# Ledger of designs, part 4: designed miniproteins, single chains, continued (4)

Each design is a single chain, and the fold is of that chain. pLDDT is the mean over its residues in the fold that is shown.

## One batch from the design tools (miniprotein)

Design m12114
Fold by ESMFold2-Fast:
Structure m12114 (fold): chain A 58 residues (1-58)
Amino acid sequence: GIAEAEALFKEAVALAKEGRVEEARELFDQAIALLGKESPVLAAVGRREGEEALAEYG
């Protein structure tokens, strides 16, 4: 659900900030997949934020 996706997303951002780019990407993909089951709009927002985090910290 959304809460599970949010938890995965927060963990992915933390991993990206630590330079663990591959692990962060994997968790972003899982979070986006869960968000997509709830709303395509939420999945699109999650994908954008994940790409920005990976670009900034990776």
Scores: mean pLDDT 81

Design m12115
Fold by ESMFold2-Fast:
Structure m12115 (fold): chain A 63 residues (1-63)
Amino acid sequence: MIPEEERKKLIEEGRKALESPELSDEERAVLGMAIKDLENPDPNNPEAERKSVEFIKELLAKL
């Protein structure tokens, strides 16, 4: 799992990205799910957190 401070930063940046008009409906839906996964990490599914982190970072790099 990533550090709590880094997780909070990604959640904040992801929420700001949701306001971007450049996102498709599909990208917006997936981003919303990724943010929820970071807000409520499932200890039985660490892969979900990793994939959510990767998705948010990749999306932010494209914006």
Scores: mean pLDDT 78

Design m12116
Fold by ESMFold2-Fast:
Formats: C-alpha cells, sequence, structure tokens
Structure m12116 (fold): chain A 66 residues (1-66)
C-alpha cells in the first residue's frame, strides 16, 4: 500500500519531466498505466491519487499545446 503511493509520486515526477520535454503521449501513457496499477491494488486512496495525476497530466499537456 505504501509502495504504490511511492510509485505514484515517482511516476508524477517522471510524467512532469516528459511534459517539459514535449513528450505528451508518453507522459499520458505512463499516468494511465499507474491508474491501472492502482485499480489492481484495490486501494481507493491510491486510485484517487493516480486518477488526479492523470487528470493533471492531461490538463498540462493541453495547456502546453496551445
Amino acid sequence: REEILEEIRETARKVYDLIKQGKYDEALKLAEEKVEEAIRSGDPFALRQAQSLLEAAKKMAEEAKK
């Protein structure tokens, strides 16, 4: 449970770095994979955190593309 939360935080840093590099598709794919892992974990808090990361990544990618 603690492990999945650490992985989500590490993935968030990776996702944000990819967005800064203009690799939006890779960033979104990574965030989506983390949501799938959180679903499999059965932890509703981890799922909410992963979904928030995906939503933030989508928003940042949209802002960066304009």
Scores: mean pLDDT 78

Design m12117
Fold by ESMFold2-Fast:
Structure m12117 (fold): chain A 55 residues (1-55)
Amino acid sequence: SGAEVAAQLAARDSGADPEKVAELIRAGKTPEEIAKATGISLRDAEGAVRIAREM
């Protein structure tokens, strides 16, 4: 799914768990909540949400 692809891309350079990122995207969490929960940058969280919505 788009959420899984977006999560893998966002987590790749940050060391975050891509499964957790994908779970938060599917749950409809905001980029701010995703960044806070996973430790990725806000910009990467915003990008991941956008990619998931476009796929």
Scores: mean pLDDT 78

Design m12118
Fold by ESMFold2-Fast:
Structure m12118 (fold): chain A 72 residues (1-72)
Amino acid sequence: GAELARRAAEALLAGDAERALELLREAAAIVGPERAHLQVALAMAELLEEQGKTEEARELREGAERARELLA
């Protein structure tokens, strides 16, 4: 689940939309689409922070964590 979501986030940031969609489908098959999307958003936030894009990372992380709390 989480590893597939991270790979999907990496593919999205690299501009590989086809690979990102493939990995998202694999993650969704394991954890469901809503959880897969949350995991991808969190992974994207982590990668953006590593790249120094702190504002974009913070917005994605806050949104993903808020959605996670509502779904818990």
Scores: mean pLDDT 76

Design m12119
Fold by ESMFold2-Fast:
Structure m12119 (fold): chain A 68 residues (1-68)
Amino acid sequence: SEELDRLGTEGAVYLSLGRYDEALEKFKEALKIAEEEGDEESVKKAREGIGRVYEAQGKLEEAKKYFE
C-alpha cells in the first residue's frame, strides 16, 4: 500500500529527527491500517518501527514487546 509505505517513511524520518511522538503517531497509524487489512508483513514492519522509537527513548521493556 502506498499509504503504508508513506506512513513508514514519515515515521522513520521523524525518528531520525528525535521527534518521537510524531514518529509513534505515524507508525501506530500504519499498524492500525495493516491490522485492518490483514497484511502480516506490514504489521511486522509497523511494530518494528514502534519498537525502534521506544528503544531510542530508552523504553527498552516497551520496545521488546514490539520486536517479538
Scores: mean pLDDT 88

Design m12120
Fold by ESMFold2-Fast:
Structure m12120 (fold): chain A 71 residues (1-71)
Amino acid sequence: SAGQQQALQDAEKLLEIAKASGNPEAEEHAEQALENVRRAVEAFQAGDDEAAKEHLGKALEAAKKAVEAIK
């Protein structure tokens, strides 16, 4: 779906920004965010809404840590 594609694109952009920052902690957290978005998309496609929510929660936490490490 368009929403799933957008979430993946946003996570990939965050990883690009983290890599450009030169901060390995930001890069690691951004990679974790992207991985969890991918798992959430797989869970949504499988119809597992609970697993999808769990992975989205982990992606959000990782993305927040990536943003804080870039600052």
Scores: mean pLDDT 85

Design m12121
Fold by ESMFold2-Fast:
Structure m12121 (fold): chain A 96 residues (1-96)
Amino acid sequence: ALGKLRSPREFEKAKAELEKDPNNAEAQLVLGTYYLLQGKYDEAIKWFEKAAEAAKDKDPVLAGLAYRQLSIAYRKKGEFEKADEYRKKAVELIKA
């Protein structure tokens, strides 16, 4: 059901954007967030890793957001050391 979140529409749009541009970091980040919300943390991590790599050279803030999401996903898996490492990477990219 469509609640206050427009997530199903947003994720279908992100999938369509990735069909046009496989390196669309924003669309990859949206797909990762979808899987995170579904509790599919390993799938979410793969999409966030793709988003970070796609954004790294052209959009360090977007890359930082992807690392922030990686931190959240690893924390959800109970991998707190990995979560802290990605949090630090996110802060460095946003501040640099």
Scores: mean pLDDT 80

Design m12122
Fold by ESMFold2-Fast:
Structure m12122 (fold): chain A 71 residues (1-71)
Amino acid sequence: MKKEIVVKGLTDADGKELPPEQAAALLKRMIEKLVEIFKEDGDELDKFVAPPSLTPEQRAELEKVFEEKKK
């Protein structure tokens, strides 16, 4: 079974949407941890979908990190 990670957005503790730079930095760390967890469970990772609120460059960087880590 192939697993897809889809992130619709990130909010702070007050439910306020995180600035794109902070969201990208947090997601980068979370991707690394999620990939490790899924690999430990034996799940095959398919793709990662970054939030549309991020810039195209930030989304491309996060998707690249995911592809690198899922190897």
Scores: mean pLDDT 73

Design m12123
Fold by ESMFold2-Fast:
Structure m12123 (fold): chain A 78 residues (1-78)
Amino acid sequence: STLEQLIAQLEAELAAAEAAGDTEAAARAYWQLGVLYEEQGKLEKAKEYYEKALSLLPESDPFYNAVKLALEELEKKL
């Protein structure tokens, strides 16, 4: 399916970003995977990916705040 292809592509992008030490690209890939898994109702997996994204971002980054808010909303569903 198109969704399975998108997940595979994001997992490949994540692996490439981690190999390159590109923490910003890795954080974006983790966040996008988290969003897709949350939309599928895989809430524990989504939480894991959001937490990984937060661990790679400085707190001063606006993207950190966006991921943190997504995680807080997700935790209300767990």
Scores: mean pLDDT 85

Design m12124
Fold by ESMFold2-Fast:
Structure m12124 (fold): chain A 60 residues (1-60)
Amino acid sequence: MKQAIAEELRRAGHPKTAEAVEKAPTVEEGARAGVRAGREEGLSDDELAEIVQRAAQRAA
């Protein structure tokens, strides 16, 4: 799941957020790191939620 989320983030043009998610040791820490890095890259909470939903659909 972390890899799928990071891949969708890279496709959306947020490579720093993708890297933060990948480097986190757990999915929970990846979610926290992703929110923080996403805000710094100008990613809205709604956009992040849509990316996570797309990643979950592709990983299924």
Scores: mean pLDDT 76

Design m12125
Fold by ESMFold2-Fast:
Structure m12125 (fold): chain A 86 residues (1-86)
Amino acid sequence: MSPLQLEAGILLSLARMQLSIAKQMLSKEDADLKEVLELARKAAELAERALELERASEEPDEGLIAEAEEVKREAEKLAEEVEKKL
């Protein structure tokens, strides 16, 4: 595993964590929609950075790329849904 691939893996894990927290907050009746939006946006940014680092590696992991693309898609969709409620 290269340093770039290790960093990409860490960023993807952080993106998943931010997205999970955003989804949990949104499930509450008294959810701070602005905070949920910020978490969703950060998850998308982290997933995008993970994609950039993995694609820049000498032997890109297609599985990690696919997962990062999925997390980015989910985070962007969640941000759109929250923005519609603001």
Scores: mean pLDDT 84

Design m12126
Fold by ESMFold2-Fast:
Structure m12126 (fold): chain A 78 residues (1-78)
Amino acid sequence: MEEAEKLYQKGLEAMEKGDYETALRYFLQAASVYEKNGDYEKAAEAYRLAADSAHKMGRTVLAEALRQKADELEKKAK
């Protein structure tokens, strides 16, 4: 959990700086670690922020795919 939380925090810092490329990378890494640990709620949150970052970059197809992934993980969390 500590590793995923660090990656998530780095993503938020990149987001604040407008570095959406770096934010996307960190949120995807955080989401992957959360998913591997079975924390589907936090994984879904990280994928949603990754989708927002991708959207800011104009990568709409990737953003849609990441939102779908987040929705699926949200269902697993319930």
Scores: mean pLDDT 85

Design m12127
Fold by ESMFold2-Fast:
Parts: C-alpha cells; sequence; structure tokens
Structure m12127 (fold): chain A 75 residues (1-75)
C-alpha cells in the first residue's frame, strides 16, 4: 500500500501548482468526487467487515486513479 501512497504524493505535488487555476481546481474536484462516489460503498463495506488493510488499499488505489485522471486533464 505504501508504494501507492508514494506515487499519489508525487502526482499530488506535480498538480498542486496547477490547482491554483480555479477552472482546473473545479475539474480536479469533480474527478475526486466521482472517484469517491465509486469507491465509497466498497470501502465502507470492507471497513465494516474489519478488513481495514483492504479498505485502505482500495482507498489508495482509487485516490491514485483520480490523481492520474487529473494529471491527464491538465497535461
Amino acid sequence: AEELYEEAKKIGEELAPKLKDPEIYKKALEIDEEAIKKAKPKIQELAAAGKLEEAKRLAAEMMLEALKKMKEYVA
């Protein structure tokens, strides 16, 4: 899971300066909200079942995918 968080941090740092543009920021929020909406039910299900590592990994994977989509949009 740590590798996913490291990759997400790198992409997040690359995106941070671009997020100062209000239009890019708005699009980034839309991508993030879509990723959360898609992942939230499964993450909550895993957490409720006591599968905290699996829930954390799924959250990291969805966050990374959202950040990759943001990077593609701003490229």
Scores: mean pLDDT 77

Design m12128
Fold by ESMFold2-Fast:
Structure m12128 (fold): chain A 61 residues (1-61)
Amino acid sequence: MVGDLVEALVNVPKLSEDEVELLEGDRVEILEELPGGYVKVRNLKTGEEGIVPKSALRVIE
């Protein structure tokens, strides 16, 4: 899953410094898999990096 390109299924607000805001349809790269069902991603639209729930993403390829 690291290096995968995935799409945000829902809007994800940035609630803390460690998180990243995603809008539905944003494409992100998975940088790191984390425990508890979280991943660190880079939003390809904004260039921001942070943590999001893995359940908010769907692999596109």
Scores: mean pLDDT 76

Design m12129
Fold by ESMFold2-Fast:
Structure m12129 (fold): chain A 62 residues (1-62)
Amino acid sequence: KEIYKKILEKAGLDPSAIENGDLEPFYEIVKNSTYDSEPIKDLSKEEFDKLVKEVLEREAAK
């Protein structure tokens, strides 16, 4: 939640878009980003791994 908002703010995305189910730009950022990338450089490695896992789980859940 808090981590997601940080990433969205860093990338200039609207957090409301995620709540409305618009995960495409968020998912691409997470999937293409590395630990030290710009949109997620404030995250720890564990926080990044957790975020990626949650995004993947949401994708798998339809």
Scores: mean pLDDT 55

Design m12130
Fold by ESMFold2-Fast:
Structure m12130 (fold): chain A 80 residues (1-80)
Amino acid sequence: LAELLERLMEAIRAGDARRAAVLTTGILLRLIGDILDGKDVEVAQELLRLVKEAAAAFEAGDTERALALLEEARELAEKA
C-alpha cells in the first residue's frame, strides 16, 4: 500500500491526472476490500478518508494539500 501511495504522489507531482485517477481507484478498492475482510478496519477507514480527501483536493487544483494528505496516508500505511 505505501508503495502505491508513493506512486500516486509521483503521478500528482508529474501532473498525470489519468495515472493519478487509476492509482487512486486501485488504492480505494484495496482499502474497501480490507474493511470488508475485517483487516485493520480502523487504519483502513482512516487511510480511505485521507485518500478521498487527497483526491478531492487534487481535483480542486490544490496539489500541495493533496500531497500533504497522501504523505500522512503513506506514514500511516508504513506503521500498519
Scores: mean pLDDT 82

Design m12131
Fold by ESMFold2-Fast:
Structure m12131 (fold): chain A 102 residues (1-102)
Amino acid sequence: MLLEKIKEIAEKHGAKLLGVYERDGKLVIIIGVENLPAETLTAMLEAIIEELRKAGLLKDSEIIVVTGPAPDAERVRLAEEGLPHDAATDTAAFTYEAEPLP
């Protein structure tokens, strides 16, 4: 199933799948990661995005990153309600549009 494949990719790269839902025709993927240096976090996110792209799971998708050793359940809830990334994640919010350029 789609959800199981997304979970598999996230866990392979050290992230936890927290939720998947649809908002405004986009697939929103919420992942939890440890508090990492910005360089390490960026590399991890790029690797996850590339694997999701190769699996055909990234078209019209938005990825929300929740950082911390125990991601705040309230942040996950806000993200599931379709609030902006700055309300759903504190400082390491990341939104990726699958087709921002040709």
Scores: mean pLDDT 60

Design m12132
Fold by ESMFold2-Fast:
Structure m12132 (fold): chain A 68 residues (1-68)
Amino acid sequence: SSTEEAIEGIEAYLARHPDDPVREEIAALRDEARRTGDGRLAAEAIRLVSQHLEENPELRKSLKPDPL
């Protein structure tokens, strides 16, 4: 499902960025999405990742494309 694919992408992001300052918030949203199956929570976690990358363009410039 799209929710499962989103969760997998979020897990890959967290594995690459263990020192991310919003890691706990992203992980909490992922865990809740996995528990409830609510795609809206997964979408919120993805949006948070995207916003963080937008605010830190150096991270985006230096990385290979992620699965998200």
Scores: mean pLDDT 71

Design m12133
Fold by ESMFold2-Fast:
Structure m12133 (fold): chain A 62 residues (1-62)
Amino acid sequence: GPAEERARELAREYLQGLADLILKHYPDAKAELEQVDEHTFRLTVEVDGKTYVFELDTRLLL
């Protein structure tokens, strides 16, 4: 419904903003944002040979 759609948009904007901020300070980093299921977004960042994963469950935003 509309609440779930707003939660998904908020999650996407939040993680995209984080990716943009990381890439601004670490321009050689790689960032991939994906929706892994109906409730979960994942941001994967590779910097200096290390991988960091950030996950957000949209149900925490409802």
Scores: mean pLDDT 84

Design m12134
Fold by ESMFold2-Fast:
Structure m12134 (fold): chain A 62 residues (1-62)
Amino acid sequence: MKKAEEIAEKAKKLIEENKDLSADEISELLEKEFRKELESLNVDDAQAATAEIHEKLNEVLK
């Protein structure tokens, strides 16, 4: 699995495990846990991973 895909899967799991929290609280957890890892990716991979994470967050919060 690519590093970006691995990060996205871990972030999606964190969203699923914390779906009882508010959007703001989940976003803060995602930034705390994954910001440094996402910053280590190239721009294209970081954007792809961020898009998947954001899509999952929107899905859970509906």
Scores: mean pLDDT 78

Design m12135
Fold by ESMFold2-Fast:
Formats: C-alpha cells, structure tokens, sequence
Structure m12135 (fold): chain A 58 residues (1-58)
C-alpha cells in the first residue's frame, strides 16, 4: 500500500525533472522517502532526476 504511493511520487518527480523543475522533483522524492522507499532507490532516483533536468524541454 505505502510502496505504491512512494512509486507514484517517484514517477511524478521524474516527470517534473523532465520539465526542468528540479525543485518539485526533489520535493516529490522526499515524499517517496517518507513513505518508506529504500534510501538506495531514492538516491538513484535523485541522480536520475538531475540527469533528466539537464535535458531542456524545448
């Protein structure tokens, strides 16, 4: 149950990062972490969000 919500927040964070909104992406990843997402997974997603934010939406 909580794991499903964490994945939803993580997906939202990656979508925000694709739009160049890294601030929102970080906030959503913090929420995923608070919902019990493993720290290792959160760290990987933070790195991915930073990479995606470097690709401007055009």
Amino acid sequence: MKEKWAEIYAEGALNAARQGDLETARELLDKAESLGMPQEKVDELRAEAERLAQQPPE
Scores: mean pLDDT 77

Design m12136
Fold by ESMFold2-Fast:
Structure m12136 (fold): chain A 62 residues (1-62)
Amino acid sequence: AKEGAEKAAKAALESGTGSGAAASAGDPRINGDVTEEGARAAIEAGRKGDTEAAAKALIEGG
């Protein structure tokens, strides 16, 4: 349903804004393919509401 899609999009944005790089302490080496740059860029883009930039950052980082 449309509400389901909106709720999912909201949850994804909230995860990005709520998680934050500062909240997730860890070494990028431990996370394997997830780099700090990719994670940070995705979180920042999510906070700005740029879902395409967030996806691009994850694709380039992973």
Scores: mean pLDDT 57

Design m12137
Fold by ESMFold2-Fast:
Formats: sequence, C-alpha cells, structure tokens
Structure m12137 (fold): chain A 61 residues (1-61)
Amino acid sequence: STQQLQQQLSQKGQQAGRQVAQRWVAEGKATEEDIEQMSQTGGKVGAQGGALVAEQRRAAA
C-alpha cells in the first residue's frame, strides 16, 4: 500500500540521513546537532519519494 511504502522509505531515509551525518561529524564537517536534522530531512524526503513511487506503481497496474 501507499502508506506502507511511505513508511518504509521514510525509515530508510532517516537511517541514510543519520549515517551521512555521523560520517560528516567524524570528518569534522558537521556537529552532533546536525545528526537529528539530517535524519528528519532524510525521513521527509523518503516519505515524499515513497508517495511518488506508489502513485507511479498504481498508474502502471
């Protein structure tokens, strides 16, 4: 379903944002405060992507 796909991609986006932020913090490019912001941003981007993919999949069915 659209809701499940949005939730899955939101979670993956949060994880990806967290991993990127942690790497940047380790490299001195970001702060620990940026970890939560990048995780939240990744989640929002993932949710939007999930909605678009679900719409595309429904149109193709």
Scores: mean pLDDT 76

Design m12138
Fold by ESMFold2-Fast:
Structure m12138 (fold): chain A 70 residues (1-70)
Amino acid sequence: SVEEALKRLREEAKEALKDDSVPTSERVSAVAFIASLPEVSEEELELLKKALSDKDERVREQARIGLSLL
């Protein structure tokens, strides 16, 4: 179902943002995906805030943009 697919994508995005060894492109996509959601959980919001301190500028920039749209 769409609901099951969305839940899986949310979990995958959260896992990507918890692990700095995940490729930058996947972390950028995870930030963009979470920031595009109509409603974010407290855990998802904290992960977006943590992404502001990511090792890669591309992830930090995506987090700045995403948070500005929430």
Scores: mean pLDDT 87

Design m12139
Fold by ESMFold2-Fast:
Structure m12139 (fold): chain A 59 residues (1-59)
Amino acid sequence: MKQKLIDQAQKLIDELSAIDDPDEALKLAKERAKKIAEETGVSVGTVRKVMADLEAQRA
């Protein structure tokens, strides 16, 4: 898997953790996941799976 995808997914997770409103966090997550998918050439579903895997590793 591409390092750029992993790095951007980690940054998005950190950004989402700083948002107090869950509705705003969900909106940002959808918009940023789409952009990451476009930049890395993978599907939005792949971006979400990478994020879930990284969160699991962070415990």
Scores: mean pLDDT 77

Design m12140
Fold by ESMFold2-Fast:
Structure m12140 (fold): chain A 71 residues (1-71)
Amino acid sequence: LTPEQRQKAIEAAPAIQKAVLAGNLDEARKIAESLGDPELAEQITSAVRALHAAGKPELAETAVRNLAEAA
């Protein structure tokens, strides 16, 4: 990830969590895809689907931030 892509992902994390809290996984995926990194978008999409399935959508913002910072 470039520093710019990482920063964009961190800034998008609240919007992704809002979509997941609303049960709108398609919107969360679209936001992730807009970040410009296909690998990160796949990781975010997989993580938020798993959190939604586990009944923990409130953890989505933290998960997105952690994925962006680790990449």
Scores: mean pLDDT 83

Design m12141
Fold by ESMFold2-Fast:
Structure m12141 (fold): chain A 72 residues (1-72)
Amino acid sequence: MLTPRELRVLEVLAEEGPLTARELAKRLGISQSTATRLLNRLKEKGLVAENKGDKTLYTLTSKGRAALLKAR
């Protein structure tokens, strides 16, 4: 089961698209380290994908989108 905090991460990613951990932290009003930890948990669950390049971007997966819709 998703925590309320994890659900909010998925909602922000669905609305804003690909984001860095720093950008997600700003949207949620949390520290970047907390955002990174939440993103890593969601990535482990297959709900978020991590794309490493000039900056590390996180995106909602099809499984993540399905989980978000089920929670609504």
Scores: mean pLDDT 81

Design m12142
Fold by ESMFold2-Fast:
Structure m12142 (fold): chain A 65 residues (1-65)
Amino acid sequence: MDFKIVVKGSKGEVTVEIKDGTAYITLPDGSKALAPGITSKEQAIEAAKRALEAFGDEVLEVKEE
């Protein structure tokens, strides 16, 4: 099922999009990667939050689009 999760912090955002069973992650620096281990919305939110925190930011907002 196709969905898009955006996790926003004070310094940037992380986006995880699943399209046709394939997950893509966009990091705060604008780099993009395949995320084949992400198969659910819950996993996408968790991965996006971890990525944002790894960049030294804090989670301010989580949106499902």
Scores: mean pLDDT 79

Design m12143
Fold by ESMFold2-Fast:
Structure m12143 (fold): chain A 59 residues (1-59)
Amino acid sequence: SMEERRQRALDRLVETLTRIDKSPEAIELARKFAEALLNNDVEAAKKYSQEIAKLRYYR
């Protein structure tokens, strides 16, 4: 189904984004960012990409 394809795309994006940081915080931000990308939500994507960058700089 399209829903199964979307879920697989989401899971692959999250795995790629969390390769270097498997913390719950990194996973949550990666999921939110991936969902924003799949929904074409530009404002949310910008917000979560900045939070991911901040988390990586802090660590």
Scores: mean pLDDT 80

Design m12144
Fold by ESMFold2-Fast:
Structure m12144 (fold): chain A 76 residues (1-76)
Amino acid sequence: MSLQEQLEEADALAQKGAEAFHEGKYEEAIKYFRKALEIVEKLIPQIEDPEVQEGLRKVLEAIRKAIEAAEEKLKE
């Protein structure tokens, strides 16, 4: 897949994670967020633009925080 197609897949997975979280399906949300995280982590080293790379690092942090939020819900 192209770099753009991989970014679009990661975005779609993050959206599915957010939808699962909203439905109270926290374990499913974590699975989607982790898949999105893996794609973004693999793509960051392939980005030559430092500003785009930094933007993706912020997306990575947001996904990690979403996983933490879902994990906290499972502890309740």
Scores: mean pLDDT 83

Design m12145
Fold by ESMFold2-Fast:
Structure m12145 (fold): chain A 71 residues (1-71)
Amino acid sequence: MRPSDEELEKAIAEIHLATMLAVARSLGNKEAEDVIRKALEELQKASTAEEVRKIYDRAVKEVDEIMKKNE
């Protein structure tokens, strides 16, 4: 059984965001943690590969901006 492209992209995005969440927690970066948690919740509601990509891209950009502010 081959997963759908949407299911595969969603699973990959979820794994990547969960990894980023663990890193944010280890660094004590609560702002980044909150952004990632929100993105994970939005992924659960996403129905298309396009929605998954938009959620993931937004979360990555927001986390990057937060990390730059804390330097």
Scores: mean pLDDT 79

Design m12146
Fold by ESMFold2-Fast:
Structure m12146 (fold): chain A 58 residues (1-58)
Amino acid sequence: SLEELEAEVRRLAEETGDEKLIASVEAALAQVRAEPDPRAARAMLLVVKHELERHIAE
């Protein structure tokens, strides 16, 4: 589930075509991967997803 959520977030960023945004999301995903607490990692990832969705909202 965490891996699936990470893949979804990465795909959403890539679909924007914004290289700076993609780089920012990849940096955030690296922080999520470095988090030893799976609950905290998932919470961080959901924040990244929410911020990304707000950025690309029409």
Scores: mean pLDDT 80

Design m12147
Fold by ESMFold2-Fast:
Structure m12147 (fold): chain A 77 residues (1-77)
Amino acid sequence: MEELLERLRRLLEEVVGPEAAEAIVKAIEELGATPEEVERLIRLVEEMRREGKSPDEVIDEVIKLLLEIEEEKKKKE
């Protein structure tokens, strides 16, 4: 997990900058995301970087995925 979070943090720092990257990683830790959920976030950011998406678009899509993960955890039967 720690290595996945560090990889995501570095990727986010390159794409959206260090402040946004730190906020996102903190949100992931507070959410208690699984390794699989962190891998989903890494893949999303890597795909958006390849497509040349703006930092704002990357932040929006990452926040949407985090909200989806949070809702899934809250709706656990």
Scores: mean pLDDT 79

Design m12148
Fold by ESMFold2-Fast:
Structure m12148 (fold): chain A 61 residues (1-61)
Amino acid sequence: SHAQELLRRLAQRDSGLSDEEIEEMVRAVEEGDWEKLEEIAKKAGLSFESAKSLAEALLAA
């Protein structure tokens, strides 16, 4: 969807995350892999809460 693509691009701009890292983050939320989400959040300089909210928004778009 256009909304999902826009959110992805904004996330990349603000966090420096790659397409692969964003997909991995979304997958971690889908699977309930909170340890993986925390790892990606730390790598991107995001709080766990911000990373979770972003991934949930991408899943909902």
Scores: mean pLDDT 75

Design m12149
Fold by ESMFold2-Fast:
Structure m12149 (fold): chain A 93 residues (1-93)
Amino acid sequence: MAEREELYREAQRVIGEAHRIMDEAEKLLDKAIKEGNKEAQMYAISAIAHAVGALLLARGAMDSPVEEAKRLLENARRHLEQARADLEKAKSI
């Protein structure tokens, strides 16, 4: 079974998406600060925080035993979903 390889590839995908969300959220945060849009600032900050959480959990999964890696990646996916939701909210306001 290529289970370890599949978990490693999943972790790499989460890390890549977390970096993309952080880059987009940083740009939205800069724009929101310049425009004085406090609500957009809060959602952009939340998106960055959740993306960082996903990144750290996915990195932890790469160095963990299979069962621990599965648990860490499940938590990483939840943080990534919240980061996406907060990013879209920041874009909408």
Scores: mean pLDDT 88

Design m12150
Fold by ESMFold2-Fast:
Structure m12150 (fold): chain A 58 residues (1-58)
Amino acid sequence: KPNYTQEELDEIIEELKKQGFSDEEARIIAERILNSMLGVPDTPYYRKLVLEREVKKY
């Protein structure tokens, strides 16, 4: 069902944990960010930039 890989999820979780979120909080936030990106082009550079922008909102 999710249009993202486990590797993408783990990378966003790790970045959020560096910002001070717990494992559970980071997972919930990361899943929300990735699910909101279902319509974003799956090009590595563009997707990374959008993810970095979304993570910075927290």
Scores: mean pLDDT 71

Design m12151
Fold by ESMFold2-Fast:
Structure m12151 (fold): chain A 68 residues (1-68)
Amino acid sequence: AAREAALARAVAVLRALVAQMPIGSELPSVRQFAGLLGLSQATASAAYRRLEAEGLIELRDGKYVRVA
């Protein structure tokens, strides 16, 4: 329950952030995002993987960038 709520919040915040960035913009690192929201690394990483699976972001040269 608590872990699911944290992941849902992380995904919603990350989607809102990505929607405001131009395509090709680099996202904050997973570690930076986790620190900003007070999340575990595992929860922040899961949010990034969710958006990558949805085709919104892509890992390029060790950094996530907006692709859609």
Scores: mean pLDDT 82

Design m12152
Fold by ESMFold2-Fast:
Structure m12152 (fold): chain A 62 residues (1-62)
Amino acid sequence: SLEELKKKIEELKKEIEKLQAQLEELRANGAPDTEIHQVELKISLKEGELQRLELEIEKLKG
């Protein structure tokens, strides 16, 4: 349903925000590049998923 998609989008936005905070902490603490890249990849994947869900909502409206 449209409401379930909207809820999933809000959950993804919160997850991305948490990952961005984690990324900032890792950078500040001088974490290994491998750990930094892993979090960056997770953010990119979730941003891609967010974009796909937004497109799915547009298809349901049209």
Scores: mean pLDDT 86

